# Designed miniproteins, single chains, continued (3), part 80

Each design is a single chain, and the fold is of that chain. pLDDT is the mean over its residues in the fold that is shown.

## One batch from the design tools (miniprotein)

Design m10772
Fold by ESMFold2-Fast:
Structure m10772 (fold): chain A 58 residues (1-58)
Amino acid sequence: EEAEKFVDEVAKKYPNITDEQKKAILEAAKVEGLTKEQIEAMVKSVDITKKNLAEVTG
C-alpha cells in the first residue's frame, strides 16, 4: 500500500498528470509490483509525453 502514497507524492511534482493517468499508473504498480524508481519513471514519462504532444509538426 506504500505504492499508492508514493504515486500520490510523485504526481504532485508533475502537474500535467490527470487523475485518470494517476489511477492507471497506480494499477500498473500494483499488478506488476513496480519499485519506487519505476513508478517515478512512469509518472515522469507520462508528463513528458503530454509536453511533447504540444510540439505538433503541422
Scores: mean pLDDT 71

Design m10773
Fold by ESMFold2-Fast:
Structure m10773 (fold): chain A 109 residues (1-109)
Amino acid sequence: MKELEELAREILALEDPAEAAELTRRFIEEVEKTEKDKKKQFELLYELAKTIFSLALKSEDPTALRNAVAALSVIRDALRRLFPDDLEADIEVGVIDLMIGVLSYLASL
């Protein structure tokens, strides 16, 4: 969990949402290469999403909030791509959509 927290902090600290999206894609590609257990892939991606959301809520930086939205969108799309016929994945995608909505609202204030 500490490694995911360090990655989430790096994502939030990036200069723009495009860099945040790219770093998130690279992590997902690495998970796909190194973790062959589909359940563990799912758990890693969803734990990263929760960690990003939790840290973003504590941030006062609008750039960090926008970076979190970009990263969560990449994770959401990856979960749909990797687990297309999985009801649990569909439910968690719904939770990530709610996270994106909350952070987007906060970034607009």
Scores: mean pLDDT 86

Design m10774
Fold by ESMFold2-Fast:
Structure m10774 (fold): chain A 88 residues (1-88)
Amino acid sequence: MSPQEQSQADVDQAQAFLAKAKAEFEKNRSILSPEQAERLEKILQSAEDLIQQAKASTDPKETVKLVTKALFLLISASSEILIEKRRS
């Protein structure tokens, strides 16, 4: 597999995780406070922006860094949603 093929696979995986995180956010929006919802929307937007930058990058190392940053944001957002879901 070429570095470009691996980078595309990493971006595709991050996009799939973003879509799943957005779906979980929307599904659980009613149990979130307005402040939590606003914060989570900003985190999801930041992750989406990082994924778009990764898609535009021709450097496999930069793509990996951007995808990794996006994944950390998505894990953080998903964890917060899961904690609130378990409280409700």
Scores: mean pLDDT 82

Design m10775
Fold by ESMFold2-Fast:
Structure m10775 (fold): chain A 63 residues (1-63)
Amino acid sequence: STGAAAGAAAAVRFGGVSEAAARAGLDKMQEGTGPEGAAAAIRAAGASGDVARGAGHMKAQLA
């Protein structure tokens, strides 16, 4: 949970991702989808691929 929250916060702060996009990423982490699923959710909400991948990678390292 903490890792997912940190990744989502980084995406919001550094990627211009909306809070809704960050919440979508966290929801995917709670589903057990893992970093790729969280990255896909953030990207679908309008974040760049680089930011979404960064958020997913952060979760993987903190998990």
Scores: mean pLDDT 57

Design m10776
Fold by ESMFold2-Fast:
Structure m10776 (fold): chain A 63 residues (1-63)
Amino acid sequence: SMEDQLSELKEQALEHARAGDRLGLLKTLNQIRDVLRKGGKSDDEIAAEIQRIMDEIQREIEE
């Protein structure tokens, strides 16, 4: 499902962020954007979701 794909990609994004792999993080975030776009999300909704994911990652690596 899309939800399962997003969960896997979010986990990968967090792993890349923890490793300091900026290129891997950006590629994974682009994959999340593609999944959301195929799921019918608008550009504004995609931008909001990516911002939420980035904020969650930032909290995880700072705490």
Scores: mean pLDDT 86

Design m10777
Fold by ESMFold2-Fast:
Structure m10777 (fold): chain A 66 residues (1-66)
Amino acid sequence: DSTLKFLARARDELEAAHPDAETWIQRLLNAPESQLPDVFAEIKAAGIDPSLLLAAVEYRLFEASR
């Protein structure tokens, strides 16, 4: 599936640029909805593309659903 390949590549690109990306993925997956704006503010301050991070989170959720 082209979508799954895109999500996997987004995760790989994120991790290549930001070796600590797994920490951000876990924070987003475990964050309450009320804390998401603060987490995204920290992500932007770290220079991480929020769209790329969201794609990586989507891929992680897909893997967890298997």
Scores: mean pLDDT 74

Design m10778
Fold by ESMFold2-Fast:
Structure m10778 (fold): chain A 83 residues (1-83)
Amino acid sequence: MSKRASRLTGLSILAIGHYLDGDYDGTAKSVDEIEKLADEAAKQGDYDLASTGYRIAGLIYRNLLKDEKRAKELFEKSEELRK
């Protein structure tokens, strides 16, 4: 388990927590940080972490923020990085 994987888990919990509190701005900020973490992982060649991060961000956009277009783009980006 990498330090970045632990941060991804923490940000995912924060996004859900903000959503349950009705803080949709906090949810949006947390998912933006997840996407940035996934982008950094991809740049460093950590495609497994990047793929997982994009998938989690896509699920948050689809299920919590109701942004299906953004979710689809992130799921496609996730699949492109899987071997």
Scores: mean pLDDT 83

Design m10779
Fold by ESMFold2-Fast:
Structure m10779 (fold): chain A 90 residues (1-90)
Amino acid sequence: SMELELIKQTLERILEEVKKGKKEKLSPEETVERIQKIADEALAKIKDPEAAEDLQHAVDRVIYLVKEGKYEEAIELIEKAIESLKREIE
């Protein structure tokens, strides 16, 4: 599915922003803003409501963890989501 590939690529972009935020010690607010922009771009292109809801749910959880300074937990959550999607696409 092109939408599953888009969601995977979106999560990979979000993962890089979380890693960058941790490495560069950016404010959680800056990291959250970057994540939200990436998510909003993807959500505008997704036509399947279930796929959109699943992505939004994952994004909301990542944002929550970043706001709490739990970057390692956010990274692990995104990596597990990417692995799950890879199994569905392959």
Scores: mean pLDDT 85

Design m10780
Fold by ESMFold2-Fast:
Structure m10780 (fold): chain A 77 residues (1-77)
Amino acid sequence: MIELSEEARKYLKEKGFDAKTFGDAWEYLSNKAVEEIKKADTEEEKQKALKNFRAEMQRLIDLMPEEVREEARKLLE
């Protein structure tokens, strides 16, 4: 299981979540995106929620050490 870097953990703490693994972070961010989609009244708002989720996941991956970034990106696919 992929452990989060200190930079990735700090990023998530700023969002109110203390995760130890990339899987925990992914689950948190995906659940947040699902709740935002449920609150969306239009297709445009749903697409924005999905775009925000992808952007947050990409930031998380970019905060990981280079040697685990490719493995982390695979989990996004």
Scores: mean pLDDT 76

Design m10781
Fold by ESMFold2-Fast:
Structure m10781 (fold): chain A 63 residues (1-63)
Amino acid sequence: VSRPAARYTAEVLGLPEATMAKLSMTEQYGLLLEHAYKESGGDGKKAMELFDEIVKEMEEREK
């Protein structure tokens, strides 16, 4: 279990870490992408920038 990634995903989504720890990395990426679109109000440029920041931070925590 990638606990650092699950913790960060939980922090970003405002959900329990235990819920995120049950998900695969692919499922976590999918939720983070949906979060980025919601936070950006459907603005594709802002959504991509936010998603890239989130993914980079998650990868740094997995290292």
Scores: mean pLDDT 75

Design m10782
Fold by ESMFold2-Fast:
Structure m10782 (fold): chain A 72 residues (1-72)
Amino acid sequence: MIDEETVKRLEEMLRPYLSPEEARKVAEAGAKVIEETDFSLEQVARAIRKYLLGLPLTDEEKEIVDKIKELL
């Protein structure tokens, strides 16, 4: 099962950028990516934040964002 602590930490990090409902949904998808891959919470949170701000993504950050989109 997805770790609720990881979901809560991601949700808090995304709060400035998303509505509460969208932050929760994206946090759950992000936590699943962390559980199923070698990416850290910090890497996943950074990738989501950069994507939401329209900043250029590295290949790793693009992979993370693509996996999250696939889960949504």
Scores: mean pLDDT 81

Design m10783
Fold by ESMFold2-Fast:
Structure m10783 (fold): chain A 89 residues (1-89)
Amino acid sequence: SMMEKLREAIEKAVETAEKNGYPELAKSVRRVGDMALKAIETGDVLELEIAIGLAGIVLGVAKIINVPQEVIDAIENLIKVMLEAKKKL
């Protein structure tokens, strides 16, 4: 299901950030992911768009602070899954 795919993408991005020593980044990823999950559960397209925008900001910050590529890849995949979820609403 799309909800399972989104939860897996969130957990992967959070765990990848945490294991690479970026716990505050992981916390931001989880907040944005939880916003996206709630938006899908409530059918709130605008809230999902806001969550996607905030995920883009989190990705931008990750690049500025030079996190490892695997963290960037995991956040990019999370954004991709959020965009796929938006198409199905």
Scores: mean pLDDT 91

Design m10784
Fold by ESMFold2-Fast:
Structure m10784 (fold): chain A 56 residues (1-56)
Amino acid sequence: SEQEQRSTRFLESQGLVPDDGRYDERARQVVLAFQRRHGLPDDGIADEETRAALLA
């Protein structure tokens, strides 16, 4: 989806996922792990809360 593509591009810009063409699923797993680790809603999407936490 567009939201998943935006999340993936954000994670790529932060160097959090590999640039290997299979990053959509890997990006979701990275976001989920980060959200769970930081007590955020674990929806696998780099929403505004997740991005703020990543950049803090």
Scores: mean pLDDT 65

Design m10785
Fold by ESMFold2-Fast:
Structure m10785 (fold): chain A 90 residues (1-90)
Amino acid sequence: AKELAEKAAEYFEKGAEIARKNGDTEASRLFQEAARAARYFAETGDKRVAEIAKELAKQGYDLAEKSGNVEAAETFKKAYEYVEQAIKEL
């Protein structure tokens, strides 16, 4: 669980850089918030924090899709999948 949650955080951090590089300030903010939640989940194992990370990832995916930012959307999706896998290991 912890290793998958840390991997999710890494993907969220990567997505924040991609979004920032493309001028997508709101997507970058959501990626950063999701990364913090995923890291806190990795440390605590709190499933409620994991659900917050999932919701932030979904919001970021929807925003990136709407903006046509395919790379950011794919990064949110991968991070979301890692959070889902980490939850299943609890």
Scores: mean pLDDT 80

Design m10786
Fold by ESMFold2-Fast:
Structure m10786 (fold): chain A 81 residues (1-81)
Amino acid sequence: MEEAIKKVEEKAEEMKEYPEVQNELRTLIELAKRMKDKEKATKILERTVKLVEENKEDPLMSSASAGVGAIAAAAQVVVDR
């Protein structure tokens, strides 16, 4: 999980021209840290990095991809209560 978090942080740094994408990726990291299932958290982080990379030429799709990852992590945090 720590390695996956670092990859998301690196992607946020690459996306510095798009603060909305950076904010979504930071939210994803915080939600992933709160997830009880660390294997699922790692998978969500890795999938989100891949989707943002595939959509890096489209800031709206990159932001949407990061937001979907954050929603998935938030849903797991709710289930873990």
Scores: mean pLDDT 77

Design m10787
Fold by ESMFold2-Fast:
Structure m10787 (fold): chain A 100 residues (1-100)
Amino acid sequence: AMETVERLLREVREEAITVEKMSEKSAEAAALAFLAAAALMAYEGLSLEELTELLGDEEVARRLAELASTFRSKEEAREEYERLEEELRKLIEEEAEKKK
């Protein structure tokens, strides 16, 4: 479970970095990646302590935990994560197509 969360967070961040290298939409990609990470953390039910250990950065963990706490249920967090991941993937595909 934790290893899966770490892998997914890394993948989301790598996708955001890819978009930044391909276009000047880095701020939009970063925002989507952070929201997706917060939704995933809410879905997995991670505590602030667990987030801090996983990320190695207390400030980032605290901000993600604050965002995660805005979700009403794990089901809502899962749906939001899937939506945000889809939007981020679409941005990457659209920018890749423009550079061909």
Scores: mean pLDDT 64

Design m10788
Fold by ESMFold2-Fast:
Structure m10788 (fold): chain A 85 residues (1-85)
Amino acid sequence: GEEEELKKKIKEIEEEIKKLLEELRKSGDEEKLKRAELEYEISLAMGLIKASVLKLAGESKVEQLKAVLESLEKALKKIKEILKE
């Protein structure tokens, strides 16, 4: 179902972010690593806050998961931009 597909996509994007953060750790660029970790943590928190608001509004688990996924996709984009600097 759609909920299972969204959970799979969230897991895949978190695994991609983890790999990029590991590349930054290996590079020794502590400033870029801290910036990338901060982008991930902020985006995760924002996604979870939005999901909580949607839950309180009576929205489906699918809409709640989409909010988390969209926020993590934004984090991934920013982390890739940091890596290209």
Scores: mean pLDDT 88

Design m10789
Fold by ESMFold2-Fast:
Structure m10789 (fold): chain A 77 residues (1-77)
Amino acid sequence: MELSEEQKRFQEILDGLLKMIDAGKGNDELAEYAREQGMPDEVVELIRRAPDAGSALSILARYYRGHSVDEIRAILR
């Protein structure tokens, strides 16, 4: 079922990002990880420009909720 696969994928990506944050990785590393996980370049750019790790995680969560890049930008600013 598509929804279950999307939810599992989201949790996997979140877990990876959290591990990178715990390891002291910066936004550039988080953005590269997101790109490797198949995120669109626009979402990768938003993560790279995030003011903190919590914002980067919020961007990922909103993307998986079906928000567009423009909607995510509006929420962050």
Scores: mean pLDDT 73

Design m10790
Fold by ESMFold2-Fast:
Structure m10790 (fold): chain A 110 residues (1-110)
Amino acid sequence: MNTKEDLEEIAEEEEKVLEKDPKNYDALVRLGEAYRALKKYEKAAEYYERALEVAEESEKPELYVKLGEAYRKAGKLDKAIAAYEKAEALGDLSAAGKKAEAEKEKEALE
């Protein structure tokens, strides 16, 4: 388990990788995960979106689930639901359950 300082150092290292190779898929995903662990969910979503632009089709379902979870944690429920719908359409059956949970959270706030 990394401390907040360790996670911030990992984020800085991955950002330096992206300065040299802005389309490095592994660095984009790791940076998204680092910001998620730092509870910086909007920043995590930004890097998952960038990873989706360079992802292989086989990688996209998992990335849409990660994006949906980041948006859900950021309180952006409509964007979370949309991301889970894309993951489900691409064959991630776990996304249907996550979408239903996000829809219930949205309904409870109305």
Scores: mean pLDDT 85

Design m10791
Fold by ESMFold2-Fast:
Structure m10791 (fold): chain A 79 residues (1-79)
Amino acid sequence: MLKEAAEKLIEKTTDPQDIRLVKRIRDLAEASGDEKTQAEVAELLERAYKETDPSKRANLLTAAALIAVGALIDKELGQ
């Protein structure tokens, strides 16, 4: 579940900026109201949790953020 994936990643994260980013990604995905989007974002956050390379982890978080933002825009446009 999205909340559990985000909390797990936050517990492992020490950088306050990264914690804030994960929280925003979670909040945006929740705001979309789309269960498919929430599942896709949760999977990316779980992959980020297992990733040891900071660059690859940043790419996964960027992908999660873009998916969450895209779904929120689609919701506003009625798509």
Scores: mean pLDDT 82

Design m10792
Fold by ESMFold2-Fast:
Order: sequence, then structure tokens, then C-alpha cells
Structure m10792 (fold): chain A 72 residues (1-72)
Amino acid sequence: TPDDKKVGEYVDALLEAAAAEDVDALTRVLEQARTEANPLQKSRLVPWLEFIKKESKSEALKTAVETFLASL
């Protein structure tokens, strides 16, 4: 579906930024999702964001993810 495709695009970008510990890149993707993603797409990002938060050792990256989750 279009929602599945868009969620996949966000997930791929978030996982790439997280793997690189690139807080700026991750924050840009999250800001794009915050402004452009519909509620279903945002809901489907939650498990992936929880995974990224669990696996990351970067406090700044965890804070960016927590800020996005709090905005839902």
C-alpha cells in the first residue's frame, strides 16, 4: 500500500542514520515524518523507533527519538 511504502522509506532512512550515529540526519527524517506523515504512518514507526532507542548508545539520538514519540 502507499502507507506501507512510505513507512518503509522512513524506516530505511532512520536505520541508516542510526547505524551511522548521525543525529542530524535522524532528526531531519523525524522532523519530515512529524510534519508530513499521517497518523497511521506515524503509528507504524513506533516499534522501529523503540528498537533504535534500545540499540543506540548515543544519548542525543535517544533524546531525538523520545522527543518524536512524545509528539504523538
Scores: mean pLDDT 86

Design m10793
Fold by ESMFold2-Fast:
Structure m10793 (fold): chain A 74 residues (1-74)
Amino acid sequence: MKEKTERRNELAAEVVRMYQDLLARAKSGEDADAAAVAERLGQLLTEGWSKDVEEGLKLAEEALAYGRAYLKSL
């Protein structure tokens, strides 16, 4: 079984990839809202890393859901 710490790190890595993609879109001028979404993902990751593993996992899942919802709206 994977430890909760490993799971949190896996989800956080996926959020970082989404953050990088959104930041690239914002820099290209293609999507003005992408910068704000990327900033929110970064905030959730930072908060999660300062919390206990269980809370960090929940915040990483929240960040993924938020980013995925935005990308689906495009």
Scores: mean pLDDT 75

Design m10794
Fold by ESMFold2-Fast:
Structure m10794 (fold): chain A 97 residues (1-97)
Amino acid sequence: LKELTPEQQAKADELLKLAREILTVSGEAVERGALSQETGIKVIGHVLRAIGAILEGNLEEAAQDLIDAARYMADKTTDPELRERLNEIAKRAEELK
């Protein structure tokens, strides 16, 4: 495993917070019918890839995986409020690249 600098460790912590937020938002959206269970499962796949990338020290790849997860959900939902929130999450992940 690649050793992270203190600055990279801080970015990893923020990426993990975004991963948790994506999972929470996905679960809430599936529960209220704003997102399909199939889409939710695929989002979990993207988040697991991001976690794996963090463990390998590939923070740019982790950020991209979270961006892809958020954008994938945004493309699959008809709820404009959820889409806006997901676009905000994607922007926050982009800033961590």
Scores: mean pLDDT 85

Design m10795
Fold by ESMFold2-Fast:
Structure m10795 (fold): chain A 75 residues (1-75)
Amino acid sequence: SEEIEKLVKDFEEVFRKYLQKLGDRWLERYRAEHPDLSEEELAALRAQVDEGIDLMAKRMAEDFKKYLEEEKKKK
C-alpha cells in the first residue's frame, strides 16, 4: 500500500535521525576520552556507528511495515 509505504518511510527517516544524534553524542564523548585518536580511527568508528544505525533503522522499519500490514488486514 502506498499509504503504508509512506508511513514506513517517514518512520524510518525520523528514527534514523534520532539514532544519528545519539551516535554523534557517543562519538564526541569517545573522542574526548581518547585525545590520541587519529582521524583514520575516528572515521572507522563513525563508519561502524553509521552501519549499526542503518541496520537498526531498517529492521525497525521492516517490523513497523509488517505491523501496519497486519492491522490493515484486520479492518
Scores: mean pLDDT 84

Design m10796
Fold by ESMFold2-Fast:
Structure m10796 (fold): chain A 95 residues (1-95)
Amino acid sequence: SGAARLAEERARLEEFLARAEAEFEPLLEAAREAGASEEELERLEREAELIRGLARATLAEDLEAARRLLREGGFSEETIEAAVAAIREHLAAVR
């Protein structure tokens, strides 16, 4: 049954998201201590927020949220559609 595989994949993605969120603040602090500029820190924070947002959108199967996040991140429409297609294929493969 695809439902059991989908539930397992969602649990795995939720674990990855929780780990990424827990590890980000220590990494940001380490970068700051290493002398990263405010611009570099802001860039790292924006990139991490995009990754977390995409993971949440994937878990929610919200492709419109994924498109919005990528567009706000400055990605081209071609890259956005390729990324959304990859998410859709991943979700279909676990069903």
Scores: mean pLDDT 73

Design m10797
Fold by ESMFold2-Fast:
Structure m10797 (fold): chain A 99 residues (1-99)
Amino acid sequence: GLKEEFKKIIEKYKPELIELAKELGEEEVKGIEEFLKLLEEEFEKSLKEHNLDPSEEKEEILKKSTPEKQEKLEKLLEYTEKILSGIIFGLKLQVENRK
């Protein structure tokens, strides 16, 4: 479903996020883990607000969706990746400044 597709995006970025956070300390690791949990909760909330079922497959939603709903789903996934990439960039800057 959409929730599993979102989790795959998280799984793609999580290893680098955790590795960078480990260089900054245990509190940063905890902060990243808590942030990823909040991001998953906000994603599920956003899906429900757009009347999308988190358990439904992306392909089925796209087949049933208007172009407007498809665009909203695509933007939601894109925003998730941009947020995670931005955090990686910020963590890399913090790691470099501590070395």
Scores: mean pLDDT 76

Design m10798
Fold by ESMFold2-Fast:
Parts: structure tokens; C-alpha cells; sequence
Structure m10798 (fold): chain A 94 residues (1-94)
């Protein structure tokens, strides 16, 4: 479950960063970005929903907040949480 959650966060992080670089700041702009790239929105939504359920089950509140921000298209908030997650993970392995 934890390994599956880490895989999901990695895939969504790449997507979120690319969307931000192309100027997507809200849900409407994120949806436009996905359409332009030929990415299936329903598939992305299914990944987010699965990630939210796993984060709830594992009690990982910060991952939950990240996935909820991605689901709402709040790209700036999502980037804030993923950077905090990355920092905490770096400290854990030091």
C-alpha cells in the first residue's frame, strides 16, 4: 500500500509540475492542459481517487491534502505540499 501510494504521488507530481510550467493555476486550466496533452481526465481522476483512499487508510494527512489539491486543480497548493513531502522524505533517510 505505501509503495503503491509512493508510485501514485510520483506520477501525479510530474503531471502537476508540467501543468504549472504551462501556466495552469486552477481546475479549468488543469482540465485544458490535460485535453491539450491528450491525457484522459477520467483516468487521472481514478488515480487521484485511489490515492486519496490509500492516504486515508495509511493516515498520511499531508499526502491526502496533496491529492485533494490536485483533484480540485489547486496547482499552487499541490506544489507546496509535494515540496514539504520531498523535504520530509529527505530528512527521514539522512
Amino acid sequence: KERELDSLIGRLDVLVRLAYEEGAKDKEQLDAFLEKRGIDRAYVDSLIDKAIELAKELGNEKYLKYFEAVKNGDIETALKYIEEIAKENREKIR
Scores: mean pLDDT 75

Design m10799
Fold by ESMFold2-Fast:
Parts: C-alpha cells; structure tokens; sequence
Structure m10799 (fold): chain A 80 residues (1-80)
C-alpha cells in the first residue's frame, strides 16, 4: 500500500518521496499543519534531523506528535 511504499522510501533515504506519498493520507486525517510540514519537506534542499523525525512520527501514525514537533520547530515553543 501507499504507506508501505512511503516507509520503504524513508528507509532508502528518500525523505522527500516518503513525504510526497504521506501528504494525502495526512490531509485525509485532517492534520492540516502536519500537511504543511510534509509539503515544506518536499521543497527543501537539505533536511534537518527534526524534519526527518516529523516524517518518522507521521509514518508511524503518530500524527499529533509529528504536528507538535512541527509547531515547536516553527514557533520555537519550548514552554507551553
């Protein structure tokens, strides 16, 4: 399935390919900001370890955790 293909791409180091396949799944689940994170990942020249961790969490179905990590990175929110 598409999720298994995305996971294979991630394991092969094709993070942008994995993000591209995962984006429609995340959008269908209603995670709008995680969708924005995956869109941004596709267009970056170089991915940070935080970008890869967001993608890893999303591939594991941990959408809320992935979205929170994206917010922490985007807004520098280290305190609630």
Amino acid sequence: GTLDEARKLFNAGDYKGAAKLLLPIVEQQGYVYLGQALYEIQNKKTLSEEDKEILRLALNGEYSKAEVLYFEKAFKVEKI
Scores: mean pLDDT 81

Design m10800
Fold by ESMFold2-Fast:
Structure m10800 (fold): chain A 102 residues (1-102)
Amino acid sequence: SREEELREALELPVEDFEAGTARIPASLEKMKERAETYSKEELEELLKKLDETIEEIKELIEELERFRKEGYDESAKAAIEYLKALIEAYEEIKKFIEEKLK
């Protein structure tokens, strides 16, 4: 089940989520570089996909907030912080693409 999948993910070390967060700035720059090579049509498709992904991540954060109450507090907190940072990075990429489409 999805709940079992989330519990298994939260058994990962806190340090793995913290390492994920630390990698976001470098990943953001690589995504911006790739976006510069895209056509207008590819950029419009990427914007739609980013919007869909941001919404899915927001839903995942709400699910993980429940696990904080079930004894996965530290892992869920680290995972939520990673996902929030990932949303901020995707929002920045979205703005970058929107500026290029003007």
Scores: mean pLDDT 81

Design m10801
Fold by ESMFold2-Fast:
Structure m10801 (fold): chain A 75 residues (1-75)
Amino acid sequence: MEKQKIMDKIIKKFEEKLKKIVEKKLDKAQYEREVTRILVEVHDEAISKLDFPSVIQLQQQIIKLVLEANEKIKK
């Protein structure tokens, strides 16, 4: 139960960071660099706070959010 709350907080923080990156209307290279930076940050936080199976579940949700953001920037 507590583990799920930690995951939800990490995901929400990542989603907020990703939304700000999308709103900046960066070029492809800048967008990829910023997304990579926040992916490293979320991975480091997840490893420090969660067990391995929870890190895998969190990474799957994070990938889904990145794919959704990529669709939004395709215009």
Scores: mean pLDDT 82

Design m10802
Fold by ESMFold2-Fast:
Structure m10802 (fold): chain A 81 residues (1-81)
Amino acid sequence: MEKVEALREMADRLERLADEAEKTGQASPETVELMRQAVELYRKAAEAFEKGDEEKANELIEQADTLHRQAVEEDARWRRE
C-alpha cells in the first residue's frame, strides 16, 4: 500500500536526519528528541493503516506532523542562538 510505504520512507528519512544531527552536533538534544518521537508515531500510523484502522492512523499522523513541526521550530530557534 503506497501510503504505508510513504509513511515508512518518511520515518526512515527523519530517523537518518536525527541520527546525523546527533552524531554531528548540528541540532539540539530537544530537536533530536522531537524528531525521534515523530518517527515513532509515523511508524505506528503505517502499522495502523496495515491493520485497516484508518481513524487511528490519521490521528497518529496528525500527532507526528505536530511533533515534526515542533522539531523544525526548535531547530530554527536553537540555530539563532
Scores: mean pLDDT 84

Design m10803
Fold by ESMFold2-Fast:
Structure m10803 (fold): chain A 85 residues (1-85)
Amino acid sequence: SLEEKKAALEEEIEKLEKLPKSEENEKKIREKRAELLVIEFVSRALEPTREALEEAEREGAEPSLIRTLRAVRDALEAEAAAIEA
């Protein structure tokens, strides 16, 4: 799950921060923190986007809005799947 991937990444960052400071370790920490930020964003956005799409489809919203919400939902789901792989 995204939560498990986030927890594992947070543990990796904590372990790296306990090692002696080096340019290599600092680069790895920055890269993992950037990955963590992406995971947190996808986790926050995915379910609200799914709910918004379901509501728009149920209420017969404007086709352009439904198309946009579907595209955003699909992009977020693809990113979530890539993170969990």
Scores: mean pLDDT 87

Design m10804
Fold by ESMFold2-Fast:
Structure m10804 (fold): chain A 71 residues (1-71)
Amino acid sequence: EVTELSPEEREVLARLEELAAAAKSPIEALEAQIPLQLEYLRKLGVPEEELEKFRENAAKGLEELRKQEAA
């Protein structure tokens, strides 16, 4: 029932956490994490079309967060 993360997944998560810790803003953390997640997904063999969609969705999420902060 419980699936353990692979060593590669743990390495990516550790890097993502380091980026989040270095960033003092949630928006900055996400901006730093998105490129790493894209590289990881590419390494897993995710198609370029799917990677483009992920990037667009990530950009949309950042826009929403900026809108929330501006309010």
Scores: mean pLDDT 73

Design m10805
Fold by ESMFold2-Fast:
Structure m10805 (fold): chain A 69 residues (1-69)
Amino acid sequence: SLEEARKALEEGKYDEAIKLAEEILQNSTDPEVKLEAARILSLAARKKGDKETQKKYDELFLEARRELS
């Protein structure tokens, strides 16, 4: 769930947070849920220091944000 992904991020379990957030993005049609999942992906990638993955997830976040505009 989105809540489990947030908890994993808060606990420093970045790989788990990424896995959970990716599953949410794949299974959800709700733009607001997708936005939150993309935000978690961006933050987790940033915390891992993976600049290339962070850039990809930042793009997903911007795309999800545009759906709500």
Scores: mean pLDDT 80

Design m10806
Fold by ESMFold2-Fast:
Structure m10806 (fold): chain A 57 residues (1-57)
Amino acid sequence: SEKEEKIARVEAAHQELERALKENAPPDVVSELADRYLAEVGELTPEERKEYLKRLQ
């Protein structure tokens, strides 16, 4: 579904950002990945965002 595709994109962006932070990547790389993560989260509706947050538990 479109919802599952959006959540998958958010999860992928989050994993890439978290990996970069753990590997102490350069600030410009971290900033780009953070911006991408925020953009993907912004594509979620309020209900899709609630579902995503529950999956993080």
Scores: mean pLDDT 84

